# Ledger of designs, part 39: designed miniproteins, single chains

Each design is a single chain, and the fold is of that chain. pLDDT is the mean over its residues in the fold that is shown.

## One batch from the design tools (miniprotein)

Design m1331
Fold by ESMFold2-Fast:
Structure m1331 (fold): chain A 116 residues (1-116)
Amino acid sequence: MAEEQVRRLRERILAEVEEHRDDVERLAELLTFAAFLRGLFARRTGFEDGVVEFELHRSSEEPAETLLAELEALLREAGAEITGSETWVFNGLNHAVVRARFRPESLVRLIELLLA
């Protein structure tokens, strides 16, 4: 992807975050795009009382424990509540998934960290 296209998309996501800081559903959508730009997959697994739950998934040739530690550090820095994690190997790639619960402020922080 051209550097200019990535830069414009990053700027657009950050502008949408600023406009929608209290909109959990919109922030959840923006997290999915921000995660994709970092080579992560974000899946919404629950939403109740203004708290959303996501699975963040990464697959690569790096050790699963390294991928897990990186995801957990990222979520902890964002202020998310980690609710579970798992790792596995499939088709020559290591996989790590961390589940976490987010309020709007922690969604905003995670998106900012992913786009830094």
Scores: mean pLDDT 85

Design m1332
Fold by ESMFold2-Fast:
Structure m1332 (fold): chain A 90 residues (1-90)
Amino acid sequence: MKIAEKYLTPEEIEELKRRRDIVRQVLQALSTPENRALYRKVKELLEKDPDNPEVIEQAKRILREELGLSDEAADFVIEELKNIIKSKNK
């Protein structure tokens, strides 16, 4: 954390703190086999059509209602999965 203060703006540091808390929430949710299975379903939905708004909304619903993530954490997971899907196809 202290090293980030030399390379990042205060706004970027606050964003990293928010992302850290979101990541912790996601990791805690994924501690069970049931939640890991739900995460795989979300990933498979996004792999079908990562830019489809209906697919994104369905994935967000699973993350919020089934995994118990906040709206912010659900949005973060969607963005990360979209990035992972795009990088794996290269």
Scores: mean pLDDT 74

Design m1333
Fold by ESMFold2-Fast:
Order: C-alpha cells, then sequence, then structure tokens
Structure m1333 (fold): chain A 80 residues (1-80)
C-alpha cells in the first residue's frame, strides 16, 4: 500500500494524465488544475486553509461526469 502522501501524489499524477488526454472545457481544466495543485501541496505537507477552500470551490465547478471520473481515480489509487 502507498503512504497517504504517496497516494495524494499518485492521484494528482493520474488526474493530470487524464486531463492531458481528455477534451475538457477551459473552465473544467482550470478547476482541475486547482485541485491538482492542492493535492500536490497536501502530499508535501504545504496545504493551507485557503488552498483547501479553493479546492472545494473548484470541485463545485466540475460537471457530475468529471466528478464521477475523479471518484474512479480516487478508488483506483486507494486500491493500490
Amino acid sequence: MLSEAQQLAELAKRIREWVAETDLSPEEREALDVIIEALEKQARGELTPEDAERMEEAWGRLSDEVKRRIGELIDEVLAS
């Protein structure tokens, strides 16, 4: 099993790879970039309360389809 920090880093990597191969709106790409940055900061122990709030706002801007795909990636990382 990966450590929590390694799981967060792996999740950020998998989201980044999925975003690179997926035709997403500019708004969804911007929201996902915020989420990726927050996950990478959390993996390094650098996450601020402001980063967490920004991540929650970014998550709220995603479509249900994108949220479902990210949920699948989370499940894949947690199973590792």
Scores: mean pLDDT 82

Design m1334
Fold by ESMFold2-Fast:
Structure m1334 (fold): chain A 94 residues (1-94)
Amino acid sequence: SHMMEDLIKEFEEWVKKVLEIFEEYNHPRLEEIKKRAEEKLEEIKKAKTIEEMLDIIQEFAVWALLEAARVGEEAYEKVKEEVEKMGKKLKEIS
């Protein structure tokens, strides 16, 4: 599905931006975060429905916000901005 391919691409680009934020703020669990991101990127590619893909994106977004909060308010606000941008894009695709 064209829509599913667009969701995968948007998620891949979004994950890269979130990882850049975690690298900028020297997150103590950066390698674990990178591994989790790779696992979620593989998981979304195996998803069979748009609803399953959206659940994967939402789960990762919530987890990323919690991890960002561990390194402080500035990192949290930057990740939150990326989550809000992704949410807007998902509404345009769906």
Scores: mean pLDDT 84

Design m1335
Fold by ESMFold2-Fast:
Structure m1335 (fold): chain A 78 residues (1-78)
Amino acid sequence: SHHQHHLLERLRELIKRIKELLGKPEPDVDELSKLMMEFSNLLLEHPDLPAVRELLEELDAPPSVREIFDGVELLRSR
C-alpha cells in the first residue's frame, strides 16, 4: 500500500542515518540510541510491514540494526 511504501522509506532513512553515525570515529551515542529506538518502535507498531529483511540486505545494514530486527521477530514468534 502507499502507507507501507512511506513506512519502508522511513525505515530506509533510519538505517542509512544509523550506518552513517556508526561509520564515524566518535559516533553520537545519544543520537544513535534515539535512531535505534525509533527503528525498533516502527517495527513493533507495524508488524505486517513487508520486505524489511530484504531492505536490511539491500542497504547492507550494520549488525546492531539486524539484531534489533531479529529480536523483534523473536518476540513475535510463539
Scores: mean pLDDT 82

Design m1336
Fold by ESMFold2-Fast:
Structure m1336 (fold): chain A 77 residues (1-77)
Amino acid sequence: SDELAEKLLKLAKEELEKILEEAKKKNLSIEETEKLLNEKLEIIYDTIESILSKETAEKVKKELEEYKKKLLKEYEK
């Protein structure tokens, strides 16, 4: 189950990175970029909640929220 959580986390981070790359190519604002990241995270959160235990899902969600913050800081540059 921990291995599955790590794999899902890695795939989720890759999806967020793709959104950030697309946003940079389109010259989207930070606000527009955050909206796209939040929309993708809602779908990801539904998926992890359906697959992982409540405790594990909460840990993965927390790490994804922190990762989103890091990506947005990089985008502001």
Scores: mean pLDDT 86

Design m1337
Fold by ESMFold2-Fast:
Structure m1337 (fold): chain A 86 residues (1-86)
Amino acid sequence: TVSEELHKKQEEADDLEKNKVKSTKEDIEETLRLAKELLDTLLKLGVITEEEAKAMLKAIEEELKAGAPAKAMKLRIQGLLTELEL
């Protein structure tokens, strides 16, 4: 099920965070692209406001600059996008 896929992606993301996998420039760029896609989708669905979307994107960018694991964040975002497309 989609809930099972989302749970699996979250667990994989947790493992990547725990193992402190170094983020590549490509992982960071791809994660930001997916984050923008997720926020745009949520905005179109009326789940968030434009101000909330802007604040969330800034928070994600700041976390990635602080060394947050981009690949883990990417997996979480992919799971959320899959859930929203159903």
Scores: mean pLDDT 75

Design m1338
Fold by ESMFold2-Fast:
Structure m1338 (fold): chain A 95 residues (1-95)
Amino acid sequence: LEEAIEEARRMAERAREVAREAEEKGIEEAARTAREAYELALEAARKFEEARRLEAAGEDPSELRREGASLLAAAGVLLSEAEMLLADPSLSKLV
């Protein structure tokens, strides 16, 4: 759980960096996608922290661990999309 919390926090930090760079370059789609990844990564960290508290209390953390893992996976997908959009903004065009 400590490793999962640290991973979620690192992903949030990376997403925040991507969002800042996208904003500086004026790539709005990448900035929005990176912010979404940031929020999901923070929520994942919170679920893992709650799971750790349940384990410490002798309660079943399994549901919170699954929720956290799902949120972290979703954050990773969005972060990858944001990084791709930042590298090639033309990928954002459906207009």
Scores: mean pLDDT 83

Design m1339
Fold by ESMFold2-Fast:
Structure m1339 (fold): chain A 93 residues (1-93)
Amino acid sequence: MDPAELEAEIKLGMVRLLLGVAKLLKSKGIDPTPLLARAVDLAEEVLREYPQFAAEVLAQLEDIRALARTLPNPDPALIARVDALIARARALL
């Protein structure tokens, strides 16, 4: 992997970490929406700059979507943004 692709791997690692923390916050009754929004921002950056990682981004976006939909007060704007990025990632496969 070249140094540019290492940046994609680091950002995807951060998305996974944010998802883990978001699941913990949900289990404690704390709204994880801001962390999910940050995870989506990172996933979108990876998809834009490194489209070769579309499969890995797709998997993470589907996990984000599943968690976002199970929240007590789901954010429809966040879910719509995730759905749009999932469609974009699938188009790159």
Scores: mean pLDDT 87

Design m1340
Fold by ESMFold2-Fast:
Structure m1340 (fold): chain A 94 residues (1-94)
Amino acid sequence: SAREEQLREAYEEMTEELLELVKETLGIEDREEAIRKLVELTKSVLESDPEAAERFREISEQFANTTDLEEQKELIRRATELLKEMFEKAVKKE
């Protein structure tokens, strides 16, 4: 229960950080619009960048293969930073 709560909090923090980046980068204030854009950008980035998709898969595999809570939280952080990097790269290019 405490483990599940900490992982939920880590995912919520990831989601909020990505939403803030999308809002600031695209000048979006509406939360619903920011959520739609976050989903769209995540799909677009993973489909257009095979190397980023591989890095994301590696993080996902490491997450699935660990039972250490701190390692799982670190992997969520790595996924967050990877997505931020890819979003910034995608926006800067277009």
Scores: mean pLDDT 79

Design m1341
Fold by ESMFold2-Fast:
Structure m1341 (fold): chain A 69 residues (1-69)
Amino acid sequence: SPAAALQARLDALLTRLGTDPNLTKEEIDSLKAEIQALVDELAALRPEDRATYDELKAGIDQFAEALKA
């Protein structure tokens, strides 16, 4: 399904953001932007999970900013 493909891509990007020790600030910003875009697409396809996606989006923003500090 389209949602499953988006979820798989999201999981891969989340894994990279959380585990890659060599990410530059530019790569962190790019990953954050792509993750947030995928979360917005998933929220549109799965409105029943919107609150979970909104929380994830906020958490990723905080995590990415902490990684760049």
Scores: mean pLDDT 85

Design m1342
Fold by ESMFold2-Fast:
Structure m1342 (fold): chain A 83 residues (1-83)
Amino acid sequence: MPLSDEQTEKYKPKVEAFEKEKAPLEEVKKFALEVLREMGAPEEVLERWEAMGEAAVLGVSPLEYAEKNKDEKLIKWVKEKEK
């Protein structure tokens, strides 16, 4: 789900602030979920995005994280996003 130029500009300062302040993973996840919610993402996608955020912080690919945790729904969601 790409952000529109308007949404990108709106959220850019907050993203830069999180990077500069090294915000805790919890705060970064909360912000990402809020942005996706405002974009009209369904709750199932929001739950999967939370797990994806954890994978990114751990430095592993989203698919690797999903396979390690045996989360079949997350594996399917990640593979659909790669297409």
Scores: mean pLDDT 58

Design m1343
Fold by ESMFold2-Fast:
Structure m1343 (fold): chain A 83 residues (1-83)
Amino acid sequence: MLEEKKLQLKKKALEELEKAGVSQKLIDRFKEEADYLIKNIEDLDKFEEELKKEVETYLQTQKIEREYKENFELAKQLIKRYQ
């Protein structure tokens, strides 16, 4: 019963990340971390808190990676244009 609720929360978290366009590599890593949390956290409330923190971390990581990629490409274009 507790395991089933944790799996339902994991499924909702995965759906949120997928809808947000998080990369497959980050999704796969999140799955591994969520499975670790399911195995190691017995308290459902603590599990939900940690899972929510992981979702926020992965969403923020995807945003930062996207921003760094865009900034790097802009820097390359500027260097080429003035050299």
Scores: mean pLDDT 78

Design m1344
Fold by ESMFold2-Fast:
Structure m1344 (fold): chain A 79 residues (1-79)
Amino acid sequence: RAEELIAQGRYREAAEVLEEELGPKVKAAIEAGRLEEALALLVEAARLMIPIAVAETGIPEEELLAELEEWERRAREQI
């Protein structure tokens, strides 16, 4: 599972698992017009990827979480 791989520092493998498991689900939700479900899946994946982004960019976790929360809010306003 992706969270377990992230906890182990195996970021590349975690990203591959997230893409493999969530990619098809996001696509299916979009194709079915379930935009709220697709958005929820994307937000969940982004939250799981935050430790990887912190490690790669040096941007604090708190700042990345705040940006994700604002993006989610704006996206929900358009659905």
Scores: mean pLDDT 74

Design m1345
Fold by ESMFold2-Fast:
Structure m1345 (fold): chain A 85 residues (1-85)
Amino acid sequence: TTPAQQAQDELDAAIDEARELGKKNPEIEEAVRLGLAYAAGLVPKEAIEKLSPEAREIAEKVRDLVTRAGRLGGPTALARMQAAA
């Protein structure tokens, strides 16, 4: 498995996990949505910064995974995140 494939798999797993967590906690769902939108360039950084520390950690984790996958997997990872946002 290539580093790019690993990054894509990690991104997909993180999105799936976050969506499952969001079913039980609406704050997690909102944090994931904002993290995805921020990574896609659809919302400003301030949208993440207004979240509680816990929700912001989740949003930043999602954003970082998208950024990492984009660096290793190229623009396809970002296109997937834009579609998910």
Scores: mean pLDDT 69

Design m1346
Fold by ESMFold2-Fast:
Structure m1346 (fold): chain A 89 residues (1-89)
Amino acid sequence: VEEIRALLEEIRALSADREGLTAAVDEQLARLPEIERNQPAPEAQADLLAQLRTLLEALRKGWEAVLEAAGVRVTPEEEAAQYAAARAL
């Protein structure tokens, strides 16, 4: 459950500029106490983690596609700063 919360918080941070997506993540975070209370099987937790990881990958690839389409709007210094920030997470 703590790992699921951590992933949702990371997804929320990456989606900060997309208010609709942030609201959807907040709704899922609000459901965590219910999930914790119901003590789901480890397999169910693993499935949810896999789904969250897939969403995170899709968000990351979508962001990379936007940067590539924007062409050279990100300098090497800005790119290095973004990687440093991501590494700090």
Scores: mean pLDDT 58

Design m1347
Fold by ESMFold2-Fast:
Structure m1347 (fold): chain A 75 residues (1-75)
Amino acid sequence: SGLAELVPALEAKAAAGDLVATATLGRIYRALGDDDRARAYFERVVAAMDADPEKASAQVRAGFERAEALLRASA
């Protein structure tokens, strides 16, 4: 329920280039079994890591930690 309310906001942030939101959505969609959407977000994560690994790695880590917290709260 709370997860469903947060997904549109995360999608808006990811569309604006927020890598934390992009990494968060990849992990959330993977956990929900939406492998096609998870793959699309992870491909964006890989592209960001290729472009700027130093900047991207911290943001990706934060996004994955956020996803774990949201998934625990939704269980």
Scores: mean pLDDT 84

Design m1348
Fold by ESMFold2-Fast:
Structure m1348 (fold): chain A 76 residues (1-76)
Amino acid sequence: TAAAQLAAGAPDPALADELAARAREYAARGDYDRALALLDQAAALLAAALGEYHPRVIEVEIERGLLLIERAVSKL
């Protein structure tokens, strides 16, 4: 497939799913800075693979926004 032909060094949406899952794990531990960094990587990878306005990118950006609020509240 075309995706397999571009696998080496190309943006992979499956990797973005793994990054997002890991981000949720760090967020559950209260490690918001690591979780945010992983969501940034996932969003960038999805945007490169699928386009910046794709629903998958918007989903990750919403999750990132909610996590920023949670981090802010955790400092109160």
Scores: mean pLDDT 77

Design m1349
Fold by ESMFold2-Fast:
Structure m1349 (fold): chain A 78 residues (1-78)
Amino acid sequence: MEKERIEEVKENLALASVYKARKAGFSDEEILEAVKENSDEEDKEIIKKAIEKVNAGIDEKEIEEAEEKYRAAVEEVL
């Protein structure tokens, strides 16, 4: 359960962060380099999947839901 929750939080955070970064004009490469310096290979794969979903035209509603989910999870931990 804990591992699955952490992965869900990472996936939701990645989706929201990538979407916002793309809106702000950051490139896929810039996003990946930022993660690569501070994260392991598993985190990089999560970000790569988030980039692919955003580029494929993920709904803004799904991004909003992802933001709410990771915010709620972070508030529980903090």
Scores: mean pLDDT 72

Design m1350
Fold by ESMFold2-Fast:
Structure m1350 (fold): chain A 89 residues (1-89)
Amino acid sequence: SMKERLKEALEEAIRLVEEALRAAREGDAEKALALLREAYALLREATAPFEDDLERLEEVLSDPELQELLKRLEELVREAMRAIAEAQA
């Protein structure tokens, strides 16, 4: 299903961002950025079927389970970006 596909992509993106955060905290900003790019590419591929139907994407993303995963992903990306900035300083 479209929900299961998006859920799997979000869970995998969360794993990649958690790895990026770990790499950044270890001082490896280059590895962290590569992992964030991989997470972004994964999400782009998962949402590509919805590019012509944003209403359907919004409907699927209105699911509480997917909204919780999105919130978690957003928080992790924010933390990873802060850690990358600190590692580059």
Scores: mean pLDDT 85

Design m1351
Fold by ESMFold2-Fast:
Structure m1351 (fold): chain A 69 residues (1-69)
Amino acid sequence: VKVSDSLIEELIAEVKSYFGLGDDTPVTPQLLSYAYGLARHRLGIPPGPEVRFRNLEELRAALEQLLSQ
């Protein structure tokens, strides 16, 4: 399964909105981790171990793996 840039941006935007952050807030590893957690939550997946991401490409790979399970 391929994850689009639009889906990643949507997840990040929703995380920023959820925490009351502005659109100009830098995309940090913490925000990427929250975006992944949001994707898991939407799929009804229980909380798991903390996952760390350095950049958007690592998040995309993790989301592609998640959606393939």
Scores: mean pLDDT 76

Design m1352
Fold by ESMFold2-Fast:
Structure m1352 (fold): chain A 60 residues (1-60)
Amino acid sequence: GDEEKDEILKQISDLSGLTEDELEELKEAIESGDETLAVDILKKAGFTEDQAKAILEKLK
């Protein structure tokens, strides 16, 4: 697995209060290339659209 991406996702969960289900949905959205869904999940977690896009670039 991509260890660095897993660490980033854990930090996002810890900082934003994402549920385990939302974190799993985010992982699936990234794996499927659904950037719109991934951005929406991150925005619900309290990130701005620009922050969400920056996070996705690191998780690619």
Scores: mean pLDDT 76

Design m1353
Fold by ESMFold2-Fast:
Structure m1353 (fold): chain A 69 residues (1-69)
Amino acid sequence: KEAEEKLRRSIREQVDLIIEVVEKITGKKINHPGELTDEDIKLAAEALHFPESVIRDWVKEYLELERAE
């Protein structure tokens, strides 16, 4: 239970960072991770020095967690 909450929190923090970085680079407002485009994912990957696949997986996991609530 504690481990799942910690993982969920980590994913949420990473996705929040992705949104912040994309908003700073593109100048647009992103109200929900589901609004992120393929170009936004590429920009976040470049800025955060992660593979695009990792960024996409985090966004997908976040959306699945939110869909459950």
Scores: mean pLDDT 77

Design m1354
Fold by ESMFold2-Fast:
Structure m1354 (fold): chain A 79 residues (1-79)
Amino acid sequence: SMRQLLQQLSEESGKGSEYLKKAKELEEKGDLKGLEKYSQQGIDHYQRGEALGKQAGLSQQTIDGLTANKKKMQDMLKA
């Protein structure tokens, strides 16, 4: 159902944000191994959120917001 898709999207994006926050803390500490682990977890959650958002018929602008947060963690891994 639409309600279930939106609930799952909320949970996935919330977990993505939690991992993004943790990844930033680890980047500030210079913990590259921790940064890699937590960034990958956050990327995976945002990827699931993007898929759920597309399935729910959300606007491209809303999906782009999830993609932007995912790219922040991808960019941290490329540094």
Scores: mean pLDDT 85

Design m1355
Fold by ESMFold2-Fast:
Structure m1355 (fold): chain A 95 residues (1-95)
Amino acid sequence: MKLGEEIIALLEESLELLENTPEEKLIENIKKIAEKEGSVWENEEELEETIRKGLKQVREYLRKQKEAVEKGELVTEEHLENARKLLEEVKEIVE
């Protein structure tokens, strides 16, 4: 199905961007975004650890979503839209 192929392509692009960008650069970019959004943190090391855990969870989520779509699960317009939104968010943290 063309819909499943489009979702997989978007999830793969998100994974490739995260895998090809150094983790330290991802952490720095996420910190800058959080600061611009008015987030305040008292412990920078705790914030960095939280970001690392979040990045690991996002990568695992993307892999699981791709596997589900490859099995014919989650082949919906809602998941296509979610995959597009997630790619836009990933582009913000890699640029």
Scores: mean pLDDT 80

Design m1356
Fold by ESMFold2-Fast:
Structure m1356 (fold): chain A 60 residues (1-60)
Amino acid sequence: AAMAARRARLEQRLADTEKASEKTINYLKEQAEKDPGYKEALERAKKVTDRKIAELRAQL
């Protein structure tokens, strides 16, 4: 019972994190098409979000 509730909370948190990260990454992708400087910001954002998502998935 308690483990099922924790899993549901982690799954929701993962979904929320993925949605927020997608919005940020999509914005940076659009900017990177216009300015190569945004490519570094995009790569950094991908690494940070991938790590957060991996941490949440590891807890499932």
Scores: mean pLDDT 80

Design m1357
Fold by ESMFold2-Fast:
Structure m1357 (fold): chain A 62 residues (1-62)
Amino acid sequence: SLLEELKEEVKKHRSWPQRFYDAANGKPGSDPDYIKYIQSLLDQGIKKEEILKAIQEAVRSP
């Protein structure tokens, strides 16, 4: 699923998970590549709350 792919991307970039949170929350000045990725998930019908939950679960995973 798209959320499982998001979790794997977050795990690959584990040293800076805040970039995913900032992009998902629409924070001004967020990294454009992260914004584009999050926007692609939203455009596919995934809710912001599910994206944030997936990021949080991936950050907490070993």
Scores: mean pLDDT 77

Design m1358
Fold by ESMFold2-Fast:
Structure m1358 (fold): chain A 117 residues (1-117)
Amino acid sequence: AEAARLAEARATIHRHAAELGLVMGPPLVAAAAGESAEEIARRYGNAGLAAAAVGIARGLSYEEIARAVAEAEGVPVERYAGSADEFEVRAAEALRAGDWDSAAVYDLLAMARRAEA
């Protein structure tokens, strides 16, 4: 059931919260300090995370953040048209696959999406 998948996803994210914080933290701090998405992407190697961090720091809407992330990654914006719950599931799937960069992007987008609710 979807509820069981979401519960497992949240447990996985919670278990890896410290490690995700190490991936997400420096880009978020740099964005809050006024650094550009291009500079953050050069320093940390994750263009989608850089775009998301800057969008959050600037108080952009979820739709604006999703568009910026999609453009930075060269993917269709529809990739990020999902719910916060869907992004939590995708973050957990990325964590299980060892893809910390994608996990960080999905986790941050889930947080941004929930802030709109």
Scores: mean pLDDT 87

Design m1359
Fold by ESMFold2-Fast:
Structure m1359 (fold): chain A 89 residues (1-89)
Amino acid sequence: MEEKELLRKAAEYAEKAAEIAEQNGDVDTSRLARRAAQLFKEAAETEDPFERDVLATLGIIALVEAMKTAPPEARKLLQEALDLAGKAI
């Protein structure tokens, strides 16, 4: 799987996690997961490998912060996003 495809899939999983967190009233987890998804989308659209790695790393940081407070169902999706983003860098 190419790096951009991994980042797009990571964004999809982070968005799903944000939706679950929002449904459970966890606004902080939802906000951080959406931030991660946005950063992964920006990384996937970036042609410069260095800029892509920076954006993906910022996304991973937001994702790890979201995982600290995430309910179990959202945390599973965040872990899948982390695994995919980690393979991209």
Scores: mean pLDDT 85

Design m1360
Fold by ESMFold2-Fast:
Parts: structure tokens; sequence; C-alpha cells
Structure m1360 (fold): chain A 75 residues (1-75)
């Protein structure tokens, strides 16, 4: 469910210094595109920066956190 995906994103990004605005932007993007967590984690840092307007450094931190979360939640 979308609620479960959002909870997982909040947990994955807990150690990433993101504003609430940036977290909501990411959640909106996931909802609008219908992405699974592995699909989101497969995006490059430059793609995340371009699509969401994040700095490259922030996008790299997000990507790293998402990849870890996606790996932990795969069977």
Amino acid sequence: SMEEIFALLDEALSDVDLSEENRERLKRYVEEEGLTLPQLASLSAEELAERLGFSRETAEKIRRALRKAAFQHQE
C-alpha cells in the first residue's frame, strides 16, 4: 500500500538530513509515478536530482539510503 511505502521511505531516510518539504516531494513523486521501492532505488543520483530538484550530494545520500532499504526488504 502507499501508506506502507511512505512509512518505509520515512524509515529509510531517517538518517538523511532532509527537510519535510523534500520528503513530501519525494513521496509525491513515488505516488504520481507508481514506483516500487526497488524501482525508485534503481534511479541514478543525477536522475533524482534532476527530477526532484535536489542537490547532487543530497540525491546521492537519498539513493544510498533507498538502495539499502530496497535490499533489506527484498526476499
Scores: mean pLDDT 76

Design m1361
Fold by ESMFold2-Fast:
Structure m1361 (fold): chain A 74 residues (1-74)
Amino acid sequence: SEKAEEAIRGTRGEAEAAGEVSGKREEYLEEAERLIERARKRKDEATREAVLEGASMGVKLIGEVVKKVSEKKE
């Protein structure tokens, strides 16, 4: 717990200084690039669907309200 966290903190610093920093840096960059690529594709699809769904629902709602109110009142 706290004593274990302090030990891990010391060991992590020593390991990175000794040579693990190289592997960690490469792993971080590769992982980050893959995650960005995946997130970009997923976000584009999700954003496109959300925009189209929102626009479609908005137009439908406005059309129904206007038609219902205007036709009934006129």
Scores: mean pLDDT 56

Design m1362
Fold by ESMFold2-Fast:
Structure m1362 (fold): chain A 76 residues (1-76)
Amino acid sequence: MKSYLVTIKAEPGKAEEIAEQAKKLAEENGVRVLHMEVDGDTVTMVVEGTPEQVEKLKEGISSLPGVLSVEVTELP
């Protein structure tokens, strides 16, 4: 498995709701959430999974209401 940094930009007031939904989507896709923080309108997650599982997670999060952007970066 690889670790990934997932950065989500949310509409104002939506970051906490999106963070909870993102955790549920990660669990549904077999992705382990190692760390999560919410800072203003940004949700940052460190996750562990396969590239395919993480891509499905990215697509799922991008489909949530109030999500402006999702960026995924592979960690060493």
Scores: mean pLDDT 84

Design m1363
Fold by ESMFold2-Fast:
Structure m1363 (fold): chain A 83 residues (1-83)
Amino acid sequence: SIEEINNLIDRAVELAKQGKVEEAAKLLIEAAFKLMDLFPESTPKMIGLILRIIGLQWDGSLSAEDVIKEANDLKAILDQQLS
């Protein structure tokens, strides 16, 4: 649901601010998959988000700022779908 996606985004931001970057990334990826399921037209943007996060995790360079940036972008995409 939309409420579940918003809750996942908010919790991901909270965890990232606590330095729990890997846990935050997992919740954000889950939110992206749920958004793609509800709004298939978002798929290219969500795949881009998932690949950016996974790439940074692979390089060991994923930061809290990266997760928060992607969370804000996901929230904006969700809000655009609801407009």
Scores: mean pLDDT 86

Design m1364
Fold by ESMFold2-Fast:
Structure m1364 (fold): chain A 81 residues (1-81)
Amino acid sequence: MVKHLSELSKEERKEALERLLELAREIKEEEGLTHASEEDVRTLLLAGVEGVISAAEMAEALGISQASASRALRRAREILS
């Protein structure tokens, strides 16, 4: 079950943020994102997992397909599950 970042302990939050940064780096390389930093991609992954933005909004922000954004959010949810 996916947890909101606010529901994690301090230690779990730190580990989740580090793992999400690694995922953001992988997505940046896979999708050829030269205009977005690793931190920008991580911020969008967090916003998507927390339900602040949709997969479509993430896709628009990063210039990728909605299918790619949905896969990225699925991977991010696995880190926070």
Scores: mean pLDDT 79

Design m1365
Fold by ESMFold2-Fast:
Structure m1365 (fold): chain A 80 residues (1-80)
Amino acid sequence: MVLPYRTNMSPEELLETSLRIIDAIASTFNMYEEAEEAKKELEKHKEDKAKVNKILAELYEKAGMEDVAEMHRLLAEQIE
């Protein structure tokens, strides 16, 4: 599995990509309320790659995508 959010993405690129992923999860799993909450939290922490990955992990966990959620949790802890 590729780790697209590890260290090579700027905070602005990470935010833009994360917003697109959140929209995709909302439309695929009918999770519009959870998606809106995730977007609000991302905008508060757009310069913090670790927090962005933690927010994505929480949304993926709610969508039942446990493997992807775990990967984003590990990325959040390892981001420098």
Scores: mean pLDDT 73

